# Designed miniproteins, single chains, part 5

Each design is a single chain, and the fold is of that chain. pLDDT is the mean over its residues in the fold that is shown.

## One batch from the design tools (miniprotein)

Design m143
Fold by ESMFold2-Fast:
Structure m143 (fold): chain A 65 residues (1-65)
Amino acid sequence: MVVLLVGGVKEEDIEKIKSIEGVEAVIPLDGGRAAVVVPDLETAEKVKKELEEMGFKVEGVFTSD
C-alpha cells in the first residue's frame, strides 16, 4: 500500500482524484490536502504524474512496504 500526500485540493477535486486509474481511496485532510491511497509503487508513479498534470502538488509518498 502506498499513500500520496497531495496539496491544493478542494472538495470538488476529491471526485476527480478518485476517478484516476489505480486510486483506491481519497481521504480529505485539513489545509487543502488529501491522502490518496494506491496499491503499489508502480500505480503511485502513474497517479503522481496524473495529479501533477492536474495542477496538484504531491508533497509526499509513503509506503507501508
Scores: mean pLDDT 81

Design m144
Fold by ESMFold2-Fast:
Structure m144 (fold): chain A 81 residues (1-81)
Amino acid sequence: MSPEELVEEALRLVEEYIAKEKDEKKKAALQRLKEQLERALREGDWETVLTLVIAMGMELKDDPELAKRMTEIATGLERLL
């Protein structure tokens, strides 16, 4: 899987979580991380991309399966960078 495909999966997972999240503060934090990730990806800033994917995984800690998948994406990115 390419680094771009890993980021696209991370964005998809966070969008699905945002749609289900009822806590407005957490929802706003995830939306901000998503916007920052999209910007970093456009700028080719892969170090920031990795940092933001890790941060997203931490925000998803109350959904262990999504948090695990996000951590796997971060690990995959780290190995490709």
Scores: mean pLDDT 80

Design m145
Fold by ESMFold2-Fast:
Structure m145 (fold): chain A 86 residues (1-86)
Amino acid sequence: SAEEARALLARGEELFAQGKLEEAKPLFEEALRLLERELGPTHPETLEAKEALARVYQAMGENEKALELFNEAGMEALKQGLDKTL
């Protein structure tokens, strides 16, 4: 559910803030998967989850994966008239 995905995002953000990147990554991946299924790949909440996962990839040195997710989220946000503060 979307509520379950939001709980996973919150927990992932807590772990990310603590530098627990390997623990945070699977929570953001699961949250993104749930949001894509429940709300679709272009929903604002799904785009926020993509940006959150991209930040984790960037922190882990997976720069190409991070850039792909930032580009997907940023391009879609521009198409919808959204800013980066969702």
Scores: mean pLDDT 84

Design m146
Fold by ESMFold2-Fast:
Structure m146 (fold): chain A 79 residues (1-79)
Amino acid sequence: SDNTLDTYAQAVVDAILDGDHETAESALNKAQEAGIDLDLLTERAVALLKDDYGSRLSAETFTARVLDLIGLVEDVRLS
């Protein structure tokens, strides 16, 4: 459901913004185990990061966080 997708996406974003890649990977693995589509989760997480970018993130920080997210998602897919 949208509520479940939003919960996992928010957990991943919060971990990435904290620089906690271990927690972000754990949240991505739990989402995948729960049957969440990683492409939909990535799109939702990017949307949440854009909301933060509009108020507090620099363009460089936003780009770095999006690249971190994409890399972690790819690592989870390949595992």
Scores: mean pLDDT 81

Design m147
Fold by ESMFold2-Fast:
Structure m147 (fold): chain A 61 residues (1-61)
Amino acid sequence: MTEEEREVLARLDELLAKARELGVPQWTIDRLEGLRRTVREHPEQLEVVRAALDIMEAELA
């Protein structure tokens, strides 16, 4: 696993923890878990996952 993959996974884990604390809808949690699976199974999609993560982090700020 690359440094970039590790950084994105860490950000996803932090955002998942925050989302669970905030009591967001289950579909939002499912979406974040889907992004985490995409990084693991399709690392070539890392930039797409990062873009989605940036948007979701802004929404939960």
Scores: mean pLDDT 81

Design m148
Fold by ESMFold2-Fast:
Structure m148 (fold): chain A 87 residues (1-87)
Amino acid sequence: SALEKTIELYERLLEEAEKNGGSISLEEAEKLVEKFAEENGLSESEREGQIARLRSLADKDGKISKETIEKELERLKRLKKLIEQLQ
């Protein structure tokens, strides 16, 4: 599902943020979205939506913290559980 792919994307973003001392630049995050989109067959609108979300999460220095990524993962995983309960 699109939600499961988004969770996988944010797990990869978290891994990169951890490797880089607790944050990832918006530029590197956008590159990761582009690679993920190619690997997973995301449409242009899905790719643009993911990039728009990352831009909204970036701080004034153009960085996305590990803590911000973890909060998004928690939100996405809660949403997945809610959808599974409402089947």
Scores: mean pLDDT 86

Design m149
Fold by ESMFold2-Fast:
Structure m149 (fold): chain A 74 residues (1-74)
Amino acid sequence: ALAAQAQRIRDALVQIAKDEGYEILSSEASADPARGTASASVTAKHKETNEEVTFRARVDDPALRAAWSAAVRA
């Protein structure tokens, strides 16, 4: 189900953020059955730098880690 896929993407982003030293401020999973899409977003704050970032993705695979690094640098 798309809702379950969105939750998995959210869980993956939360885990990546925690692994990278971020505190989770909010997380959202979004499924759009009309478009057949699932996505998630995480707003997180780095524990040491206090940098706040929002990352959004629609895939749940190893490429997320590279995409996370690119997003937080932008």
Scores: mean pLDDT 71

Design m150
Fold by ESMFold2-Fast:
Structure m150 (fold): chain A 80 residues (1-80)
Amino acid sequence: SLPADYLAGLSPEVAALLRELREAIEAEDVAKVRELLDQLLTVTSPAERPRVANFLIAAAMEVKDPEIRQLLLEAVLRLR
């Protein structure tokens, strides 16, 4: 599970996208998850990549939808 401070130390833009991504995952909105992951990959700085990747891995472990899990893991590979 994600810690309560999982967004600490990230830029406001990246933190906002991760909050929206979590909401889209909980809503099982595949199209919105794909859109938000594309935006996240564009705005995440090299210094933030490990933290964003860790968030996506943690989310993939908890997600109910297998397509969303695959999208999250594919995004992790692009951040590494």
Scores: mean pLDDT 83

Design m151
Fold by ESMFold2-Fast:
Structure m151 (fold): chain A 92 residues (1-92)
Amino acid sequence: SLAEVRALIARVEELQARIEAGEATPADEAEFVALLEELLETQRRAFEEIRDKLSPEEAEELERQLREAEELLERLRRGELSVAELLARAQA
């Protein structure tokens, strides 16, 4: 639901602020990653439901963005990227 997605976004923003302040615990960082994965899975499902209603160019651009986000989260899970580095890349 929209209320659940909004709650997830609010919690992600709270955890992001703690990470950027250098106040995050390992548990906070693990929760942040888990919530990002849940949001990305929600976005993927939403995209698949509307894919046939998008122009080919819009569908290609959204697929590219989702794949890039999925690859960054996979690298984070493999320890090839820190949470701080992920946030720095998202702000560029």
Scores: mean pLDDT 79

Design m152
Fold by ESMFold2-Fast:
Structure m152 (fold): chain A 61 residues (1-61)
Amino acid sequence: SELVEKALKYIKEALEQGFTKEQALLYASIELADELIKKGMSRVEAYNKAIEAAKKALEKI
């Protein structure tokens, strides 16, 4: 999905900067949730979708 591909880019960016995988997951989740909220999604739904996308992206690393 497009959301998982975006999460993967954020995770790789954070890892390249020296963040841990756990920190990269948090970074990607926050950035994606903010994007979804700006598109009109509720805060709770945005964070739930962003976290799940970031978890799936982390499985690919």
Scores: mean pLDDT 87

Design m153
Fold by ESMFold2-Fast:
Structure m153 (fold): chain A 60 residues (1-60)
Amino acid sequence: SEETKKKIESLKKQLEEDRKLIDEYVARHQLTPEERALLEEGFRLHEEYVKKQIEELKKS
């Protein structure tokens, strides 16, 4: 449906904006390698979750 397409586009855009915020945070702060690894792992899990939501929406 058109509503489903708009939801998918919104989720994709939000994920892009979330990535940009992470990159800006990393640029502004002197993170240790361990802190950077935790932040990147957190984003990876978030991205997987969002992608799973998009795939579920596509099935509807």
Scores: mean pLDDT 85

Design m154
Fold by ESMFold2-Fast:
Structure m154 (fold): chain A 100 residues (1-100)
Amino acid sequence: GTPADFGREIAEGFYFRNKERIDKAYKEHGLEAAVEEMARLIREVADYIVGIYSDLPLEEIRAALKAATDAMADYAPPELQGPVREAGERAIDEAVARKE
C-alpha cells in the first residue's frame, strides 16, 4: 500500500478503538465535548504516523496524515465532520512542523 493507504488504516483502527469514548462525550456533554475528544484523537493519530514514518519524505507523511484525517471525518457523524477536518488540518500543520 501507499503511505495514504496506511494512514487511512491507522486512523480507522484508532477511531473504532476510541468510538465509545467519543459517543459517551457527545451523549453526556454534547457536541463541543465530542469535538474536543475527536481533536485529541486526531493529534494522537498524527503523532503516531509521524513517529512510524519519521524517515519518509515530508510529502508522503503529509499524504498519510491527510488520508487519516479524511478517513476519520468519513467515519464521524455528519455534525462532527467539519470540526474533525479543521482539527485534522491543525494536527497536520503541527506534526509537519515537528518533522521539519
Scores: mean pLDDT 82

Design m155
Fold by ESMFold2-Fast:
Structure m155 (fold): chain A 98 residues (1-98)
Amino acid sequence: MREEEIRRLEEEAEEARRRLEEENRRAGEAEERFREGLRLEEEGKRKLKEDEEEGRKLLEEGRRLREEALREGTEAGMRAIGSAVRAVAARNEKRRLE
């Protein structure tokens, strides 16, 4: 009985750890996309003086990329917190049974 319960808690903790790593990776990707959006906005501002149409397109694209990245990063961050809490809970219960 104890061995099966300990093993199940180990599997739960490991799964939660993997999910945490995956969500942290997604958050990092969103951070890079956010920086790319800022870069496109700066290019758009410069281009707006030479080519208004192209400048507006770059500004719009950069803003859209930033909004998307902020949304994705926030979601990934919240899921990472949830996974971290689950990992801690499983480890604490396992320590109680050891």
Scores: mean pLDDT 84

Design m156
Fold by ESMFold2-Fast:
Structure m156 (fold): chain A 72 residues (1-72)
Amino acid sequence: GAMNDALARRAAEKALELIDQGDYETAANVFRLAAKLATDPEQRKLFEQSAEAARNGDGETAKKLAEEAIAK
């Protein structure tokens, strides 16, 4: 519900901060948490893709996908 969606956005925002700090491994784990909390399937998919991009060291793609998910 709305509370889980709010928690998903907050988790994603924290993961974006971790990307800016260069902590891509922790960011990927937090994006996976955001995906689990998200109730919208498209938003969930974007967070899962953000986690994979972060895991692969692609901070630019991870940020873009997470920002798209948050904007939903």
Scores: mean pLDDT 86

Design m157
Fold by ESMFold2-Fast:
Structure m157 (fold): chain A 72 residues (1-72)
Amino acid sequence: MSQDEIQQTVVQVANEAGKIAEEAGLSDKSSEIANESAKEVYKLIQKDPSMSKEEAIEYGKKVAEEIVKKLK
């Protein structure tokens, strides 16, 4: 994944994670959940730079869903 693709991926993960948080009724924590999901995706890309943008986004969505489950 290129540096530009990494940046685009992290932004998309933050947006998707924020939506997941808002839909779960955690709008006051949406920024925190978005930032944490994006951070975890960035760490994953650093460990496996061969992963696709789609795989990274799906992982970020999964992280956001797991955070939401722990807060509910």
Scores: mean pLDDT 82

Design m158
Fold by ESMFold2-Fast:
Structure m158 (fold): chain A 104 residues (1-104)
Amino acid sequence: SVRDLSLEEALNLFMAELSRLERELGVDSLFDYIAKQRGLSREEHLKLVVEKLESLGVKVELDPSLSLRGNEGIVLKAIVEYLKPKVETVEELFTEGLKILELK
């Protein structure tokens, strides 16, 4: 169960699934792909994902000194930390995390 993993281990597995999906879709960034599908800039999409996490009771503090990619990493960590106690498998973790990224 993903609940038995450390946060770092769960995040690494989530990132591996993210990279796999990016390769399958032929895109450099899933964040850019999802943003474009919604007619948003990558930065606007990230802000809406943060707002969705806040609506779920998850506090996310972005770092203005980091790149957009660095802040995307902060958001992915927040998603994994939120979902890790709620799911059993890496497949469920990624599926539920993808719903948050898609603003569902």
Scores: mean pLDDT 89

Design m159
Fold by ESMFold2-Fast:
Structure m159 (fold): chain A 94 residues (1-94)
Amino acid sequence: SSMMEEARKIKEEILEKAKKVLSEEVFKLVEKALDDMLERLEDMTPEQIRALAAEKMRELYAEMKRKGVSELEMLQALTALQEFADAVLRLKAQ
């Protein structure tokens, strides 16, 4: 659970930064993606976490593309998800 506590803190830090640059609609999509990852990651291997992150990146990209989100905002949203995935993988490597 200490790893999960650190993952929750990292999620909060990433979402605080994202809130400053993303629209409310895109922010909610990122928050949902990070929450979905956090719910499943405790019992996942690093390989499974990479696969889940790739899936969430594809889903987020497709949804933002469908909604006509700007390229800059899409990049910011995808960067937030990638930062969370990378941080979680570092925690699992410890």
Scores: mean pLDDT 88

Design m160
Fold by ESMFold2-Fast:
Structure m160 (fold): chain A 94 residues (1-94)
Amino acid sequence: SLWRELLEAAQNNESLEKLAELLREMGYEELAELLLEFQKALEKKDIKKMEEIYEKLNITINKILQQDGSEELLLAAEAIKKLIEKKIKEVLKE
């Protein structure tokens, strides 16, 4: 299952590019593009842009969850959110 691969990749701190590839293969192109945009903001240490993209990620994830409320999707979404939050926190401490 692509959802299982996505969950495992997020839990193992795989690159955001790898997560975006998996999301694109699953048809979640908007979410994939937001992850790539977040990676660019992360590389620039642009905290405000990272927070703005994180808000957009939350909105997009919530829309997907409203349409397809599978347990695998919920777990993968939570793992992605935790990974993004961790990356924001690490930049804030630098």
Scores: mean pLDDT 81

Design m161
Fold by ESMFold2-Fast:
Parts: sequence; C-alpha cells; structure tokens
Structure m161 (fold): chain A 87 residues (1-87)
Amino acid sequence: MRDKLIEEGRKLRNQGYKLEGAGDYAGAEAKFSQARDLFAQAEPGSWREEEMQKELDAAKAKVAGDFKKHQELVSRLVAERIERIAE
C-alpha cells in the first residue's frame, strides 16, 4: 500500500511538471496538491512531502501573479471605456 501511494504520487508529480511546463499553473497546483497528500499518507514528514509542498507553494505564487495581471488588464480596459463614454 505505501509503495502504491508513492508510485501514484510520482505520477501526479510528473503530470504537475508537464502542466507547469505548458504554462498551466492552476493545473500544476492541483496535481502537486494531490501528490503532496499521497506522499503525506505514505511517508508523513518525508522529503517527498516537503518537495511537493515547495512546488505547490511556487505554483500558487505563479497562479496569483497571472490572476493579478489579468485583473489589472481587465480593470484598465473597463476604466478607459467608461471614461471615454463619460467624456
């Protein structure tokens, strides 16, 4: 059972890396989160769990950055349109 959880965690980790390489940070976050949980079940407090937590934190930071940039662009476009109409 433990070895099966580690193997499944490795598959999810590899999927996360592929999604991150493709620029899908939200997808990578989901996969790294699942991998972390499996490693935590198999080896609580192990290096594998710690590594996945770090990857998850990094993916979350990238998702937050992309979301903020998108919101800033949308807000600027909306503000410019409203100002132009009001003028």
Scores: mean pLDDT 76

Design m162
Fold by ESMFold2-Fast:
Structure m162 (fold): chain A 90 residues (1-90)
Amino acid sequence: GTLAEQLAEAIAKGDLERALALLREAEDPAAVFEEVVAILTGEDPNANGLSHMIGRRRVPALLRTLAELYEEVGQLELAARARALADELS
């Protein structure tokens, strides 16, 4: 799978050490962010299996985890966007 698919799967499984390591390897963290959000919200048509594993009720919590990971790597604006989206879906 793509780096975004691997990152979304790590977040969904609660493997935060793996998720952070994958994010630190990203050449374009902003592009990866948009892809991970699409996967976690079920908007990515190529990630149907992962979307089924996640389930709708978990999406806000996973977006908050995404925000924490992006904050850790200094992407404060993207972290704020993930938190805002989590609040809208809660």
Scores: mean pLDDT 81

Design m163
Fold by ESMFold2-Fast:
Structure m163 (fold): chain A 90 residues (1-90)
Amino acid sequence: SMMQAIRREVIMDEASITAHFLNAYIMSKLPVTPDLIKKLEAILEENRKIVARIKAYAAQTGDPQLEASLKNAEGLLADIEKILKDYKKK
């Protein structure tokens, strides 16, 4: 069904944002370089697109499962933003 297809896409998007969060965390432990800052900024930009897509699906469907996924994804995006902000301060 359309709903099952949307839920599968959102599960994959959540897996992607979780992987990006873990990659950002690992990179944040390395010495500050302009290359790593650019990579972290690219991760943040990609994750903003993922969150926007999940938000659109949640709004379109009104599905409580997708609303929960959106809340989780927004939390991970905020954590990635904090990682980049803290990394730039080193």
Scores: mean pLDDT 88

Design m164
Fold by ESMFold2-Fast:
Structure m164 (fold): chain A 78 residues (1-78)
Amino acid sequence: SVFEELQKEAEAAAASVAPEDKYAVTLELTKKLLEAVLPEHAELLLALYLAMAEEGKLPSAEEAAALEALEARILAEL
């Protein structure tokens, strides 16, 4: 799937970065990849991702499930 490939590319790029910069790099790449796939849905996903990043917390199971559901919807639109 397109989104799955883009997500893997973001993870691979982040893997080569120092641990302290890893989250910032992953966030930036995820932002760019989501914008490339579907801008309308990307805006909502970015808002959720940024809210989690601002608090420095890991996503909850509910938040992770919501992001996966949005990914499935994006893939269905493609």
Scores: mean pLDDT 57

Design m165
Fold by ESMFold2-Fast:
Structure m165 (fold): chain A 87 residues (1-87)
Amino acid sequence: MELEKAGIPKSVAERFLELARERGLTDEEIEQLSKVLIAAAKAGVPLDERTLRLILERFEPGKADELVERIKAAPTPSLEGLEQALA
């Protein structure tokens, strides 16, 4: 799967997809959201439950590319840095 190919552990990828589907996101929205998760992982943000829920809460359909660029510009590989990037 694309998330696992990007270095995201299978357990984290499965939990994230479960949370996204429970939220009622479409497959297309899940693909966009997956780009945001990959960007957070590459930035060194810990992929714990709190981080996964934060990404889901701040996600807006059609804004995935903007969120990815903001995460890449985040000053710290931390939950607080991610909160600032997604604000």
Scores: mean pLDDT 76

Design m166
Fold by ESMFold2-Fast:
Structure m166 (fold): chain A 60 residues (1-60)
Amino acid sequence: MEENIKKALEVEKKAREEADKLMQEADSHFDTDPQKALELARKALEVMEKAIEETRKLLS
């Protein structure tokens, strides 16, 4: 159980780093391709949502 909690925290940490990278790329595209910028921002949100679901499964 406690080991799964630590794995869940690592999953969330990795997801936060991936989401941050996607958001930085989204910001860089806002002036040249706002549609791609929005798609990247949505990807970042999806990464965070999947991490939450995965951590919830690990803790169940």
Scores: mean pLDDT 81

Design m167
Fold by ESMFold2-Fast:
Structure m167 (fold): chain A 77 residues (1-77)
Amino acid sequence: DVKERIKQMLLDSPIKFKDVDKLAEYLSRGSRRLYASSIINGMIDLEKKYGPITSVEQLQQVPYVDENTARIILSQL
């Protein structure tokens, strides 16, 4: 199950998300499922380099994260 694998990646990440099930569902949809690991690893790298993620503009620096995806991710932080 792709959604369960994405959920496990989110749970294993050092970033704390408010609703892991909701975010896993979002990232498992359409072409996003192909890039879910890149998005999650990109967020981890971003937080390592710049500290806590606080803006849509910061999240858009992550590969495959457009403004809409950034807003959804930010709402889970």
Scores: mean pLDDT 86

Design m168
Fold by ESMFold2-Fast:
Structure m168 (fold): chain A 87 residues (1-87)
Amino acid sequence: MSPEQKEVLKELKELLKELSKLLMEAQRGFDLNLPREEIEKLLEEGEKILKEIEKLIKDYNVTDPTLLQKVKDFKEELKKLREKLEK
């Protein structure tokens, strides 16, 4: 594995942890009936991190199946939370 690929995997793991935290905070926001605007800000930040993750995967041809599965799972969760907010 190249030094660049090692740094990309490290960055992806850190971004995935940040995304996981934001999704957990957004879900907690729904459970606690936080203002819609506060939940929307968490989802907007999560969507930004997801785009950064997807860009790194594409730019560096990341093929780690475990990491790709986590990205798909978080993308689906973020989509579900966004749909929940719009109702």
Scores: mean pLDDT 83

Design m169
Fold by ESMFold2-Fast:
Structure m169 (fold): chain A 65 residues (1-65)
Amino acid sequence: SEVAIQYLVREAGLSREQAEALVAMLLDPSVSREEVVDWLVRETGYSREEAARIVDGAEHFLREF
């Protein structure tokens, strides 16, 4: 979803490549939410709490828009 990608780039400070990878993982039924959070922590250096909020926001935009 372009709306989720725009949220991740503008609000979460991710690169477009990171945002596209995150969205792809969230849409993959074989990837757990915790795996996505762990990946984001490793990729950005954000705290787990910050990464979880970013993932929750992306899921919201994927579901609502």
Scores: mean pLDDT 84

Design m170
Fold by ESMFold2-Fast:
Order: structure tokens, then C-alpha cells, then sequence
Structure m170 (fold): chain A 80 residues (1-80)
């Protein structure tokens, strides 16, 4: 299921900001984007968070990953 357009735009903006900030490769950006959409979907649909709360959760989790995680670590999380 697709995320609401406003939420998707917010997630895309966060990923673009972090990719620029941490100098991510195209592969790292795509992995981060996939992880971001998964987090947003879970927060919105399974935990009933608001759009604002969902974007805050995405930003917090992704800043940690962009700073410290390898592409293989992000793939492992996505597979779980």
C-alpha cells in the first residue's frame, strides 16, 4: 500500500537531506529510502501514529542509520 502523498513527500525530503548531509552513494540513498518507507508504513498503519509523529520517528531513526550503518546492515534490517 502506498503512503499518503504528503507523508511520502516528507519522507523523500528527509532522505534527500540526509543523503546530502552525510554524502551517501546512490545505493546507500536507495537503501535508506526503502528503510524510511518501511518505518513510515509501520508507524502509520501498525502503531497508529499521526503523520507528524511518523515523520519525527523517521527522521530520528534515519539520522542514526545514515551516520553509523553500512549498506549491508540496512539490507539486513529490511529483510527482517
Amino acid sequence: PALPADLRAGVDAIVAELAAKYGLSPEERELLLAFAYRVATIALTEHGLSQEQTLAAVRGLLEGLARTATPDQIRAILDS
Scores: mean pLDDT 77

Design m171
Fold by ESMFold2-Fast:
Structure m171 (fold): chain A 74 residues (1-74)
Amino acid sequence: MTLEEMLAQIPEAVAALKSGLSEEFLRFAIELAQEALAGRTEEALRRFLERALEEAGVSEEERKEIEEKFKALA
């Protein structure tokens, strides 16, 4: 999956996150970042999450939970 394909999937991931599917979104973001930027998954996931969370209007509490899970995977 290319960076352009990741960007095309962001609207779907954001919609899922707004529906309360943060777990599905996080897993989806991990898979996208791993394919697009192999070897730099932590940096790719962090940037992807920052952008998607900002666009989704996710709460501060939900953002913290997602970031903690992200760090546990790195």
Scores: mean pLDDT 57

Design m172
Fold by ESMFold2-Fast:
Structure m172 (fold): chain A 91 residues (1-91)
Amino acid sequence: SAEARAVVERILDLAERAVEALRAGDKLGAEEEIGLARIELAIARREGILSDATYAELEEALEKLREAVRTGDLELAEEAVARLRAVLDAL
């Protein structure tokens, strides 16, 4: 749906900003962007915009991104963003 696509696009944008912040050494900025993405995901889940499968894939990708920020792992962060893009492409 158009609404589901718009939500995933916003989450992806926030995740990409988190990777940029991490690349710049701004761990706090990266954590703030991920926090905003998780809020978008929680609202979409509560409103019934996302299927259970899509929600689970997005939540797993954002959790991997959080781990990447915690550990400074840019490769893991890029993998997490690639997973989010794959979810968007499947919609």
Scores: mean pLDDT 90

Design m173
Fold by ESMFold2-Fast:
Structure m173 (fold): chain A 65 residues (1-65)
Amino acid sequence: MEELKKAILEVVKESVAEGWTVEELIGKVREKVYELTGKEISDFEARKMLQEVLLEEARKRVEEY
């Protein structure tokens, strides 16, 4: 679970460097989930996971400051 969250955050960082669209980012998240868990997920589920990871990371930063 923690490994999956870290992998999603790495994909987000790569998307900034590569200039990916939201659709491309979601596709890459789906690919990482499949690589780590062996499960295929929908674009909708990938978008939810991405949002949850980003919100959790933002919350940690706010609490640290």
Scores: mean pLDDT 75

Design m174
Fold by ESMFold2-Fast:
Structure m174 (fold): chain A 66 residues (1-66)
Amino acid sequence: SAPIIVYVSKSTFNAMKPGDTITVTVNGEKMKAIIIHKTDKFALAETIINQGDTSFIQYLKLLPKE
């Protein structure tokens, strides 16, 4: 499935780098995400969802707010 688009503040976007852990809001819920790729226009992050003893990865595309 396609990544979920998440908007972050310009200051947060400019400061983030690969390997960083950030807090993002996805579907109204705050979750931890790890930045896996960063460009001047967007970042890619992964959020780990834990259900019992099973983990699922959800990819996020982070864009700076205007």
Scores: mean pLDDT 82

Design m175
Fold by ESMFold2-Fast:
Structure m175 (fold): chain A 78 residues (1-78)
Amino acid sequence: AKRTEEGLRAIAEDVARSAVQLLREGRVDGAVGLLRSTLSDNPEMLPFLAKDEELVRLLREASATSPEAAALLRRIEA
């Protein structure tokens, strides 16, 4: 593989941290856009993002008001 598993995990952790910050700022569309773009380019990051408990919790909270966040949460929890 051109990327190591450790390298993929580090990038996924950076993406999760950025998405968590956007969700905490109420920028739900920005967070969903970042996560969708990342998963479109690197679908292998999905299991690493799914392990971020803070990201999943904030996406679950956002899913109450955002259909896009709800769709992304379903993809992560599948």
Scores: mean pLDDT 81

Design m176
Fold by ESMFold2-Fast:
Parts: C-alpha cells; structure tokens; sequence
Structure m176 (fold): chain A 92 residues (1-92)
C-alpha cells in the first residue's frame, strides 16, 4: 500500500515538474501531495518509522512547491516538485 501511493506521488510530482501551465502544475502538486499523505498515513499505521522519516522530506518539498505555485513562481514550484519526485523514487 505505501509503495503504490509513493509511486503515484513520484509520478504526479514528475508531471508537476514538466507542467507548462499554472493550472496543470497546481493539479499535479495536489495529486502528488494527496498520494504522499496517504503513504505517510499507511506508514504511521504500520509503525514503519524508517518510511515515515523518508516521507517527511517528500512532503516538505511538495509543500514548498505548492507555496511557490500559489505565489506564481512556476520555476521554483517545478524545481521543488522535481526534488519531491527524486526523494519519492529514492524512498521506494
């Protein structure tokens, strides 16, 4: 369950990093964040402390991506989304 949600988070974050419009960027960040949070909830329920620690920087990068997108800083938002994707892939 965690791995499936984390893989989806990585895929959506990768799409966010390539998004050409603010609307696409916001949508892909939202979907990446939703799947990362679901992975975190599953890891917490399972008592997987190592996975919880790996997911923390993924979620932090997605929060920074969302804040940058809300500020209209598309390049920063894409950069943070790319970082989130890389961290999520490393956690799998």
Amino acid sequence: MVEKNLEKAAEYAERAAKAETLEELKREIFLATTNAVLALMSAVIDGDEEMVEKLRPVIEALIRADKAAMAGNLEEARREARRAAELAREAI
Scores: mean pLDDT 88

Design m177
Fold by ESMFold2-Fast:
Formats: C-alpha cells, structure tokens, sequence
Structure m177 (fold): chain A 72 residues (1-72)
C-alpha cells in the first residue's frame, strides 16, 4: 500500500520535472512534488530505490513523448 503510493508520487514527480524542463512555468509545481517525495522517502527509506526507479522511468517516458510530439 505505502510502497505503491510512494511509487505513484515518484511517477508524478518524474513526469512533472520532465515537463518543467520543457516549460519553466511548471517548475514550482514540479519542485513541490519533489519535496513531498523527499519527505516520504525519509520516512520509508526501504522504498527509496523502487521509488527512484519508478520516477526515472516516468520522466524518461515523458521526455520521449515530448520529443515525438516535436518530431510530428
């Protein structure tokens, strides 16, 4: 339950950071999600590796989607 919630927050943060890199207006919201994720990882350090992997995967997928839209 908590692991799945943490992974979902990590995916949201990863996606938000990728969007913020393309458009700075999303940066404050992305940073707030990253802060929330950081606080939860401090409480549940045993989930840090899986959360990091989920966030990175979501960020990479978002970057790929944005590049595909620019190529079209």
Amino acid sequence: SMLEELKEIAREAGRAMALAAANPQFRPEALQLRQKLGELVKKYPEYAEEASAAGMAAGDATVAELKAKQAA
Scores: mean pLDDT 83

Design m178
Fold by ESMFold2-Fast:
Structure m178 (fold): chain A 82 residues (1-82)
Amino acid sequence: KKLEKVAKAVQKIISIAYREALQDKDPERRQKILDLITELTRLLGKENPDVDEIVEVAKRLRKYLSPEAQKEIDKLIEEIKS
């Protein structure tokens, strides 16, 4: 159902962002990505997760990632919205 679909999409976003963070040579950008991953995990763990808040954090997160990761995350954001 909707919540299960949102959780699955967010988990994929976290996986993509975490893999890129591990390969990132910029320690400040790496830390920013990890902080946003932590925020997504916190929002998803709420009793009633706010989809709009999750989407906004995911949009902020994608800005720090490669063009390929941005495209994949944009698709996952559309899944979260639907």
Scores: mean pLDDT 84

